# Ledger of designs, part 35: designed miniproteins, single chains

Each design is a single chain, and the fold is of that chain. pLDDT is the mean over its residues in the fold that is shown.

## One batch from the design tools (miniprotein)

Design m1198
Fold by ESMFold2-Fast:
Order: C-alpha cells, then sequence, then structure tokens
Structure m1198 (fold): chain A 96 residues (1-96)
C-alpha cells in the first residue's frame, strides 16, 4: 500500500472502532439517541480528516453528508451504521 492508502485504511479502522464503541455504550438508548451519537462520531472523524487532507475537504464533506443521510433514514441503527461505514470506506479509498 502507498503511505496515503495506509493512512486512509488506518482512519477507516479508527472510525469503525469508535462507531462500535458508541453503539455498545448506547445499546439501551433510544434510536434517536443512537443516531445522534453516531452522527457526532462521523462529524468528529470528518473534521480530523479535513484537517489532515485540506485539499480533499469538499469531497470529505460530501461523504460525511451522505453518511449522515444513511444514518438518519435507517430503521435499523446497526445495519445503517454498517452501510454508512462501507460507503465511507469505499469513497475514502477512491481519494487515496
Amino acid sequence: LSPEEQAVLEAISALGRDVGAVLEANADASKEEQKRALKEVIDAHAAELKARWPEHAEQIDEIREKAIEIIEKTEDVREGAKEALRYIANELMDLA
């Protein structure tokens, strides 16, 4: 892997871990609270990625917006989180 591809994979792995941790911490919370927590995690990682790769800020914002839409529209929070993570991973790898 190139250094850029390696950095993107590490970022995707970190996001996946934080998403899993937030879902576990909020397992007994309402769907709306789980969705809010997931959106906060996605927002935090998007901000970190834009700081790291400012040249891709617009693309990162577009990926973030669509990932948030997936979370907001889902009836199954865990399935929505998996769909959003797969979407983010595919889009970020295209930037590397």
Scores: mean pLDDT 87

Design m1199
Fold by ESMFold2-Fast:
Structure m1199 (fold): chain A 76 residues (1-76)
Amino acid sequence: SERARAEAMRELLLAIADRLSSDGERVKALADRLRAAALAGDLEAARAAAEELEALLARDPEEARAAGLAAIEELK
């Protein structure tokens, strides 16, 4: 259902933002933007921020990427 999907996406994005906000200033800024968009229910803005985070993490140390993956794993 659309409601369940939106809620699951919000929880996932907030968990990712919470974990990543401690990993570096640029990652933290994008994580804060992701969190704000998710809380506002703006899923398009949240996805845009998540895509920028993913692109940044692809160029960052493995530790920053691992933090994001650990947050996702906690949502299982």
Scores: mean pLDDT 64

Design m1200
Fold by ESMFold2-Fast:
Structure m1200 (fold): chain A 83 residues (1-83)
Amino acid sequence: GSPESEQKKLELQLAAEKEKHKDAHPAVQEAAIAAAKLYFEKRDTLTPEKLAEVNKLFAQGDASNDPQEALAAYEKAKELLEE
């Protein structure tokens, strides 16, 4: 798509992610949104193995009822995406 179309898609995806985490601890919200932004920007350039690992980390963060565990999962996803 065009750069403008991709930017709008990213904004909508980030808005949905923020809504998903609205009741989470602020630190977890910040980490989840930061990781999600990198994911949406980079997912099409990742190897299938790296994409699977990142998706697993997001699933672990999303499923966790422990803020510390959720935060660690999103931070690991972000680190993997920053490689």
Scores: mean pLDDT 79

Design m1201
Fold by ESMFold2-Fast:
Structure m1201 (fold): chain A 91 residues (1-91)
Amino acid sequence: MEEIEKALAKNAEKIQEELARINSIDDEEELKKLLEELSRKVKENATPEELELLEKLIKETLEAANSEKDKLLGKVQSYQVILIINEEKKK
């Protein structure tokens, strides 16, 4: 938990930039392909703690989402955050 929080703080600008990039994607099929790729990478590399954070992020996103596109967008963003944390922890 503390290590994850430090990784989030250290990569805050990179996270914001990547989330903004994902949020600019208008093509739902492109978002679905990105979700498949990111979910594969997370499934192969994530720790149990990172998977717990992912579940929390997805739940929060689904509770806040007002459309299927917003749910998809939030899932893609959640997986991207977990990958950034995982990559930072491997350095």
Scores: mean pLDDT 79

Design m1202
Fold by ESMFold2-Fast:
Structure m1202 (fold): chain A 105 residues (1-105)
Amino acid sequence: MLSKEELRKKSLEKLEELLKKTREAAEFAKDDVSQGELDGLLDSTESALEFVKRGDIRSAATSARFTAVLAREIAKKSKSQEVKKKLEEVAKLAEETARLLEEAL
């Protein structure tokens, strides 16, 4: 079993990957869904990363969970199968990240 410190380090790495994937998904979705929804998704991901950097693991876990919910809701509104697939990848990574953060509590 990983220590809480190791779980937090892995969560930081996954959050950096999540932010990269979220930015890629937002770029693909920009002509398909509203900018406000994409901005909300990016803000949620950036907030999770900022919370981990501040040691607020509980808020980071909540923001990561919310990122997964937002990604799936945006995917439902998309007309593009490629955008839906990218957003589902974001949601899955956000859920995995949230689980690591929750284990680090």
Scores: mean pLDDT 84

Design m1203
Fold by ESMFold2-Fast:
Structure m1203 (fold): chain A 77 residues (1-77)
Amino acid sequence: MREKIIELTKKFATAALNGDKEALRKYAQELADLLISMGREDEAREVLKAADDYLAGKITPEEAIQRVAEAVRRALA
């Protein structure tokens, strides 16, 4: 579980830096689904919001990556 979450977080970061919107949506959803399965609904919502804000041009790739990394760190604590 932990390894898969870390893998998806890295894939999200790579997609964000490359501007790959399809991959970013896919990995954000997969990561959120895993967090929900762990009872981490708040962190799942933060991941999806970071992805949505990035896709809407509201935040930078670096900001999206930071928000997702922070949510993941809290979920794995």
Scores: mean pLDDT 87

Design m1204
Fold by ESMFold2-Fast:
Structure m1204 (fold): chain A 97 residues (1-97)
Amino acid sequence: SALLAQIKALLDQLLAGKDPAAAGKQLVALVSTLTDPDDIRAAVDMIADAIERETNRTALEGLLKAAMELLKVAPDDLELINRIIAAILRAIGRLLD
């Protein structure tokens, strides 16, 4: 989808360290517009992967906020909700390191 392509571009920008504060805000705003369950699943996978690869604190804060927005838009799917919660906890753990 066009939304997933935009999310990927913002994640690539965050991982490259290019304006992480602005890219993080844009990512959060874009994620909040997701309605398609398949797009939400793909976004969870991409954001979880980015959290594991990211080293910049500002970018990790943006990824944490994006994961929290995913929880708000997630369908009633326990497996997906558990994956989002795991991503949130992982981002928090990395920010505390």
Scores: mean pLDDT 88

Design m1205
Fold by ESMFold2-Fast:
Structure m1205 (fold): chain A 100 residues (1-100)
Amino acid sequence: AASLREAAAEAMRLAARGLYEELSRLVDEETAIARTAAVVRETAASLGLEVPEGLDTLEKVEEAAERVGAALDTLEAHLRALTAFEAAGRAAVAAARAER
């Protein structure tokens, strides 16, 4: 809670959880997990970080998001990560709504 990395890790985990909860209102659980995982992977890739694989549970998705946040060394990188996640997340939600 005292360091930027801890704050970034927590923020990314909460962002992933929030996206999963929004997607789970629109699609089935497995699809919500897969699409939240895709947003986490896209965020990691946009930051030049290692892209996580094997994200088949919500716990693994949240843990991967936390690791992405923990890898952020600057406030600017943290803001960029959250902005990228929010943009990709909005696109995922819009796509899920269009499929109904």
Scores: mean pLDDT 84

Design m1206
Fold by ESMFold2-Fast:
Structure m1206 (fold): chain A 73 residues (1-73)
Amino acid sequence: YTLSVEHGYYDEKTGNSYVLVVARSDDPTRVPHIKIEGDIVSQETWHSQGPDGQTVVLVETPDVSSLKVSLVP
């Protein structure tokens, strides 16, 4: 599995930052599971059932430095 944190944005109206976390499987038959801990206001998860076996999580947080990202087996 490969884990990456993509660029998000800061929403001035809410005072929160949005961070995109992407996990990719090196085995397309296995869907990666992402666990995120910290100061989370909202979290939305999407699974790609395509040939690349991807999981994408969008996290809304008031403090990006509070986030701890891990892969779950």
Scores: mean pLDDT 74

Design m1207
Fold by ESMFold2-Fast:
Structure m1207 (fold): chain A 99 residues (1-99)
Amino acid sequence: MKEELELLREMIEKKEVKDETIEKIVNLLLEYYGYTDMSEKEKEALKKNIKKVIEEVIEKKPEKALELIEKAFKNEYIDALHVLNAVINGLDESLFDSP
């Protein structure tokens, strides 16, 4: 979890999306949510979608993403998985502003 979050931070800071980091993030999410029966095609589609979203975050909201990742590393009340999900969903504000 923290290793994948650190790799995500590095991609955003350097503005360089690495396919191997996207694969690690996708594999972690699939294992955590128990989607072990996902087909190779579905997994590839998910990787492409997450990569596109991360590219959009880097272009539009890199500072906000880095702030959230830093809060997770400081062991505040923000779970690393929650931050990872927020970033891969393009920093959907509804995930943070909903009570």
Scores: mean pLDDT 70

Design m1208
Fold by ESMFold2-Fast:
Structure m1208 (fold): chain A 57 residues (1-57)
Amino acid sequence: MLARISALSEEERERLKLILSARTGVDAETLTQRMLAENLSRAELDEALARIDALRA
């Protein structure tokens, strides 16, 4: 999971934070800290990453 997040561009990381913030109600700054320190819900992360991939296609 962490390695997949690290492979994202800066723009993709910002989109991921916005998607997760909108779905969880947690602010983007808190999500940034948690992405570095803790494992997020795999299902929520995979959905958000799939949406980013769809925007690139």
Scores: mean pLDDT 62

Design m1209
Fold by ESMFold2-Fast:
Structure m1209 (fold): chain A 84 residues (1-84)
Amino acid sequence: IKELIRRGAEAAEAGDLATAQALAREIEEIAKREGIEPVLEALREAAIEAVRELAARGELSEEEAREAIERIEEQMARQLAAAK
């Protein structure tokens, strides 16, 4: 799931909407088979990894990265609660 999300984000950034949409459909099928919770967890991990990569490249300060990760964690916790 995490690899699928990463590839979808890369395709979207490259403007390859057809590939991004196909990967989004695969994620949707996984959510239908395994439930939304594994998908949300994979999205959370992918988003945190992206923030860490931005910080490693110097595009975010350590404080900005920490704040972004805290917001991701809070948002995913709220979505998990809403899905139940």
Scores: mean pLDDT 72

Design m1210
Fold by ESMFold2-Fast:
Structure m1210 (fold): chain A 90 residues (1-90)
Amino acid sequence: MKEVEEAYEKALKELVEYMKEKGIPKEILEEVVELAKKNLEYLLQGKFEEAKRAGEKMVEVAKKTGDEEIVKLAEKVGRIPFEVAGEIGS
């Protein structure tokens, strides 16, 4: 669990810093961060369907920036929790 949370925090920080460097509007940045936090929160509660929906919505918001790298970073953030969902005791 701690390794997943650390990997998630690292990926989210990378996404946020890249978006800031690209001058993405605060409203879009805040929406992405809120959806990322909800994705992780739902996953930690075992609510996989809600987590998946939050992650998908985060990627949709990222696509609105028109930046392919932002989309890739958002997809990476959303995938981290699900890579561990198949492991017993990760």
Scores: mean pLDDT 76

Design m1211
Fold by ESMFold2-Fast:
Structure m1211 (fold): chain A 94 residues (1-94)
Amino acid sequence: VRDELIRALELFKEGKYKEALEEFQKWIDTAKIPKGQIEIFKEYGKLAGMSKEELLKRIPEWIEALRAGDESKMPTLLELGTLIIHLEEEAKKE
């Protein structure tokens, strides 16, 4: 379940945005997150205004937290909402 999210974060770091978006969508499906809840997280992500560069700085910490099971250092749902927005925008440019 967490493997798809880790893979998505690693692909985002590598600039493979379409592949990262596909892995992120697999994680959403596996975690059984309702579509309405994802849209809410995306709206909150827009309001948070985190840049792609800010996300890239946080990704290594998030990957390690996900591997270790440290929920206190994992990305928040708002940060994940920001991530999906940047993934969708960058994937459209490819």
Scores: mean pLDDT 77

Design m1212
Fold by ESMFold2-Fast:
Structure m1212 (fold): chain A 93 residues (1-93)
Amino acid sequence: MKYRVTLDIPAYLAGPVKEAARKALEIPGVLRVEMRLEFKDVPGLGKQFFVRVEIEAENEEAAEQAVKTILDTVRKALGSSETPAVEVRLERL
């Protein structure tokens, strides 16, 4: 049974996320990690860019560990006082 995880993370964190994606690939059972630049238009703020990270894993534990690795990296880059809205979607394939 395979799992897919999608994370949408603000684009200013792309550097930390890129390194976290590399670390996620080292997790046993993680098969693929892809990053794509996306954007949405936010009223009053203009175009907001984000990176979409897609992860495929052989099992739920590997998927959860990959998500944790990326989110921990994002939180560390921001410090403890503020975390951006990160969307996480976990799907069973």
Scores: mean pLDDT 77

Design m1213
Fold by ESMFold2-Fast:
Structure m1213 (fold): chain A 94 residues (1-94)
Amino acid sequence: MEEEVEEGKKFIDENLLTPEEAARFYETGEKGIYVTLGRDADGRYQAVVLYRNEKGELEDGVTVTADSLEELYRKIAEIKKRIEAGEKPRGVVE
């Protein structure tokens, strides 16, 4: 469980979509996955995993919500495993 929290946090930190990374996304074309971190309309923690599509644009892949950062990180760790297995997870994970 603790190891999954650390893996999820690391995945978000390494893929976080900052203004600087958004500029690099359009400039280099090298990185295909980004994550935004925030809150949903109900105040729950939310991460959105974004993918580069065939046109080179960012598109929403999967939205993950949780009542705590630890729960969010565990859910993201499962998304990371699926991406590493060659999947592109889509939709909403609650």
Scores: mean pLDDT 75

Design m1214
Fold by ESMFold2-Fast:
Structure m1214 (fold): chain A 96 residues (1-96)
Amino acid sequence: SSELAALVVAAELAVVALEWAIEFDLPAEDQIADIETARAAVLRLIEAAREHPELREEARRIAERFLEALERAQKSKDERVREKAKEAKEEVEEAL
């Protein structure tokens, strides 16, 4: 459905934005905002994949990509970014 496709696109775009924020070492506030946005979008996609098996492969791929970005964020110089990344990683791993 168009609604399910929108969940995939939203999660993918949010993860791409986070990858960009980490790669270019954007301000901590921007990285934290991108972690929270991606966390919300990825968790919604994982939840949707439980009811819609056709989303499972895309949800896993996007979640794994998000987890890789969070591992990079945990190496941040800013403690707030590291803590947010750790919390998001734990929640996403539990949801998988």
Scores: mean pLDDT 90

Design m1215
Fold by ESMFold2-Fast:
Structure m1215 (fold): chain A 98 residues (1-98)
Amino acid sequence: SFEEFVKKLVEEFRKKLREAKSVEEMIKIFEESLKEIEKNIKDEEKRLEAIGRLIETLGEVFDEWTADLSPEERAAKRAELKAAIVKLLTELFNAEIR
């Protein structure tokens, strides 16, 4: 049921992301989904696979959300999203070491 769990997680994640109105809201949804992975998946390789699928889905929905923006506005929002993801993943990585 790992595959079924990840499929449902990704479907719900995609739905929530489509309702988000800002990069900040998208990152909050992403963080909540990462916590669900941590809670339900104990195998490190399976966690990485599930996280990878969330990152892919986040990128897809971000591209849909920014499709009608100017190239300059899209680049700015993409930089904001990338910076927020790096910050979140760095904070989570540092928490696991401690």
Scores: mean pLDDT 82

Design m1216
Fold by ESMFold2-Fast:
Structure m1216 (fold): chain A 68 residues (1-68)
Amino acid sequence: SADLERLRRMSVEDLAVRLIIDLSDPATRERAQALLGELLREDPRAAEAVAVLMKIPELRELVEAAMR
């Protein structure tokens, strides 16, 4: 999808910020979790962004759900 391709082109820092925003918003959360799950299967750079997100307690469980 266009969203997945856009996330793939981001730096680790920009990707982490984008995911924080999208996971924090109930309207975008489910889509962000699905896209994060896809990125984690295909892009080793995504693991670095996830390390940033996992330090935010409110997002940790949402990130872990995406990793299943």
Scores: mean pLDDT 78

Design m1217
Fold by ESMFold2-Fast:
Structure m1217 (fold): chain A 65 residues (1-65)
Amino acid sequence: MEEKEYVFEFDKPPPLGTLEQIKLDLQKQGAEVLGGRVEGNKVHIVYKGDPDLKPIAEKYGAKIL
């Protein structure tokens, strides 16, 4: 399965631990999380699988880019 990267954009820099919470929510949907980073108001996630990103983005108030 090919690696996918998605960016969650927030209105301001997210609270500490937001990246880890998003990783956990993706893993709960059966995705394999390969990595991630925070760049200002953006959270980048690299993963494998086909998780539903919409409920995760809505939960954290983020936009998917």
Scores: mean pLDDT 78

Design m1218
Fold by ESMFold2-Fast:
Structure m1218 (fold): chain A 80 residues (1-80)
Amino acid sequence: MEEAEKLYKEALEAIKEGKLEEAAKLAQESVRLLLQAGKPVEALEYAREISVAILRAQGDLESAKETERLYTEKIEEERA
């Protein structure tokens, strides 16, 4: 659990530094650890946050909004 959170925070720092490819890899590893721990909702929340942040960093605000909507819908389905 702590390892997944650490990787997630490192991914956010990588986005701030413009290292979007590194951020994506760190986020994928964080999500994988959460899925192995049986936390699919938290994994989807982390995936949503990082994917949206990367798209916003690239200036793709329309894709960021759509990605946020699709992940939110998936999270709601996973909770049901």
Scores: mean pLDDT 83

Design m1219
Fold by ESMFold2-Fast:
Structure m1219 (fold): chain A 77 residues (1-77)
Amino acid sequence: MEGFEEEVEKIEEELRKILLEKVPEEEYKKKLKEFEERIEEFLEFLRRAGVPQEVIDEVRKRLEELKKELLEERKKS
């Protein structure tokens, strides 16, 4: 269980880089969509690996809250 935290931290850093990059809107939307698909695959992997649903839900919520914060930051920049 604890071993997945490093992967979550890597995902958070990658999300920050994507959302805060000054790239054209089309490229940004493409990267964000690809990243969202990768997050869903990661969460499915955790589910199949026997991680409790409660923990998976917490990881999902954490990533969704971070995404929301970074999207608002991008809009203000």
Scores: mean pLDDT 75

Design m1220
Fold by ESMFold2-Fast:
Structure m1220 (fold): chain A 87 residues (1-87)
Amino acid sequence: SMEEIEKLLEEYQKKMEELFKEFMLAVAQGDLAKAEEILKEIEKLSKETIKKLEELGAPQDLIDKVKANSKTLIETMREAIEAAKAR
């Protein structure tokens, strides 16, 4: 149902925000090992959320948007880790 899809996306966004805050703190502290672990959690959460959206029969346009947004976020986070390594 649309209600289940909306709830899944709300929970996903909340978890992603919490993980991103932890990631930024790890990068700021120079804890790149922790930053890499959080990035892996974000990648896993994104894949699991996309699979769940597909199982719930979410519209393809919505699935594609979530895929594109998660890809951009993950790429940005990888760039942040690489920039921190260069310091």
Scores: mean pLDDT 88

Design m1221
Fold by ESMFold2-Fast:
Structure m1221 (fold): chain A 94 residues (1-94)
Amino acid sequence: SIEEIRPLLEDEDPTVRALAAAALYKLGDKGVFPILSRIEDLEVMELALQFTLYTITEEAVKLLVEASKTPDVEERRKLALQALNISQKATSEE
């Protein structure tokens, strides 16, 4: 699953790259930390940081794997945001 998500780190869409890096970081790939630290768009950085705080679910991982196999950049972005949304819902809100 980690190896299938890695191509998203080179994606054309900065949101897809950021969310993929956040997910990989949560799955134990600490080597993606420089990518997270170099996000220039504050809104994208906020989304990535939130994703690192959420519980990474098996369904969220599956959505990112599907995104890595999807040729349309807009559809990849939607799948990545759906992964974030599912992880947020799985995380207890206090």
Scores: mean pLDDT 79

Design m1222
Fold by ESMFold2-Fast:
Structure m1222 (fold): chain A 99 residues (1-99)
Amino acid sequence: GPAEKLLEAAKKEDLETALKALIELLRRALRGDEEAARAGVEALKEALKVTTNPELKAHLEEALAVLEALLADPEDREALDRASAFILKLIGDLIDLER
């Protein structure tokens, strides 16, 4: 799933694949997929241990904070809005990276 793809991408420093996996994890969490959100949190914690790229590390830290907030309260409007804004930012970063 996207959690496994994220961890593999982080180990390879594959920014494009990592950003795509983050977008899919966040979209699943926003749809109420608690299993995907929990798997994502564990993958993000492991990815942060191996990531040396500061841009990817910042994205992983933001994704972890958002997913943990949504797992604590799935109806947290601020966390939902933060997740939506972050997805848009990741899409923009991905478009720039694919140039």
Scores: mean pLDDT 85

Design m1223
Fold by ESMFold2-Fast:
Structure m1223 (fold): chain A 90 residues (1-90)
Amino acid sequence: SVKEEVEKVEERIKSELEKELEEAKEEIRKNPEEIRELAKESASLISDEELREIAEKIANSKTPEEMIEELEKLVKYLVEKAKEKLAELL
């Protein structure tokens, strides 16, 4: 069933993004300034308005905790966009 296959792909994408998020949280706690600079540079290259806004908020975050909150929003956005694309196959 295409639906069952799509659900497996959705779970895999979610699991991979959640793993990347946890690794990124550790890097933010360890090297917040490097992540801030990377987000600032990346924002100028992002054509998607919502992704760019999140990257700009990460770059402008004053604390590692604020950066983590914005990164969690980025991962939620990416998961929702992946689900929308997969739903087009149903």
Scores: mean pLDDT 78

Design m1224
Fold by ESMFold2-Fast:
Structure m1224 (fold): chain A 90 residues (1-90)
Amino acid sequence: SEDEQKALEAGKEYKEVLEKAVENTIKTGTEEARQAAEKAVEEARKKVDKVAKESTLGAASILYGLMAIAEAEAKKKYEEALAKLEQAKA
């Protein structure tokens, strides 16, 4: 359905924002990059919340599942980035 397509697209966009945020943190290794990444994720989350609220329960469920997967993947990569940042400070 159109709602399911929008959910898939929103989930993909959210994942891309998370991936870019983590990648920028890894590449720059600064506190400023981390804060910018957190803000970008907050804005992306607001957009996803709006799509979920306007969607069918089925489409919203797909979107929530995609968000959970993207967040788990981003968290792992983000933890790796934080470990590298701490090593750079030492």
Scores: mean pLDDT 78

Design m1225
Fold by ESMFold2-Fast:
Structure m1225 (fold): chain A 84 residues (1-84)
Amino acid sequence: SLLQTIEKGIPAAKEKGYEVSVSIKIEGNTITYEVTLKKDGETFSAKATLVFNSDGVVTVEGTTTKTTAAGETTVEHLTGSESV
């Protein structure tokens, strides 16, 4: 799951010398996660929005962005849904 990936990834990233920033925002049935990793002029950011619907379905929408020390940026989009 996304939460397990974050829980395992943050300590590992810190051990590897990354500066880690995590933001969690809860608004009603919506949870927004933002994670930023910085090391040696590189930045990796992931933002995901989870919507907990009344039918027991969770929808996920997000983006990952990697910026190199040279200023080159790569963006990937993610979507998904799961029953809970």
Scores: mean pLDDT 74

Design m1226
Fold by ESMFold2-Fast:
Structure m1226 (fold): chain A 95 residues (1-95)
Amino acid sequence: SDEEIIERVAKTLIDLGLVPEERAYEVAQAAVDAAKEVLSRINGDAVITTAAMVLAGVPEEVIVNYLTNGFLLEEEDARALVEAVRKAIDEVLAK
């Protein structure tokens, strides 16, 4: 379920120290919602990986290559996911 994916994203981001704990669920919700806009089906592990790598400052081309090779996403879908998740996270953290 989307709720289970949101919880897994939030817990991963907290455990890795990538977001303040009080912002983690808002960031996770935004990342999942962004992924749903660009992908026909959500792979929770791909969303978790993308959100964590974006917040860790990994370059877009590195994340796209990881998603293409590790999660077998088409390059266009991987790029759309990275761009959408980055935008959503930036908007949350700007508040």
Scores: mean pLDDT 86

Design m1227
Fold by ESMFold2-Fast:
Structure m1227 (fold): chain A 80 residues (1-80)
Amino acid sequence: SPLSELIRQTREQLLENKDDLEKRLAILKETLNQIYSMPLSQDERDEVISRVNRAFELLLGGDLEGARRVFDEAIEWVES
């Protein structure tokens, strides 16, 4: 799905830019903008935004593996 592909791309971009906070914030902002433009229900949008924000919080705290897990779980949730 376009949403699961967006989450995969966001995951890869954030992990590639783990040492660049400004770049990571720009990636997050663009990802959220794309999610808001997608034809999703409000419940689906709220859930995916919550999961993406949780992964980002883990990344900011230095939990790279935790962030990967949350992104993978978000992809699985979207593809279910």
Scores: mean pLDDT 83

Design m1228
Fold by ESMFold2-Fast:
Structure m1228 (fold): chain A 95 residues (1-95)
Amino acid sequence: SAEEVLARAEELLRQGLEDPVEGHGLAMEAALLATQHVIENRSLPREVKERLLELATRAGDAGVAKAQELSPISGERAAAAKAELVERMREVLEE
């Protein structure tokens, strides 16, 4: 369910924020989990899709910030991955 995905993604983001080494990957996994659920469940109410997009954006931002702490190149790669996920979710919301 969307509620279970939101809870799991929030937990992954929480773990990511606490992990100084693998945190960027955990945060990006949270963003991907939320994004995939919207793509696979296009009939979800708009409000639920927007909650998942907000979480995906927030988790993606955290992933980019943590990747940037490792190196500028890691930050650029994370930013590109985040942009791709957010764009896919935006497209689904506009349909």
Scores: mean pLDDT 82

Design m1229
Fold by ESMFold2-Fast:
Structure m1229 (fold): chain A 90 residues (1-90)
Amino acid sequence: SAGKVREYLRRGEETGNLEDYRRAVELSRLSPEARRVFTEELIRLAKQGNENAREALDEFIQDEIREMKEKGASQEEIDEFLKKQEERLK
């Protein structure tokens, strides 16, 4: 699964296709390792100025927040998650 995440991120970078990044998001949900690989590579691409990678990352962050809320996460836990994501993008 981690290998497939890298493949779709590479395709998105090569083609500029936002849907390849979205497919990597879907695959990242299959395992913690795939999620880690997805997050690391997507942050790298977003930092390099890839607009589609940034949009996919923003969509991923919003989806994670939604899942956290559905699981009963507190606002403090959501704020801590957002702070960590902002630090990773600097």
Scores: mean pLDDT 76

Design m1230
Fold by ESMFold2-Fast:
Structure m1230 (fold): chain A 59 residues (1-59)
Amino acid sequence: SDAKIEAAIAYVKENFEISAESLADPEVRDKIAVRLVTVFDLDEEELQAVLERLRAEYA
């Protein structure tokens, strides 16, 4: 849901040091992905939506 995606984005901003460089790093993206699946039970589409929105915001 949109609320779940927004909560996940807020969680990433609170718990990870986010920059355009860190979001371009596959290792950093994988760590974020694993944490978000664990905490929020995101499916593949929700996870991609979170990562794309973060990249757009920090570009």
Scores: mean pLDDT 81

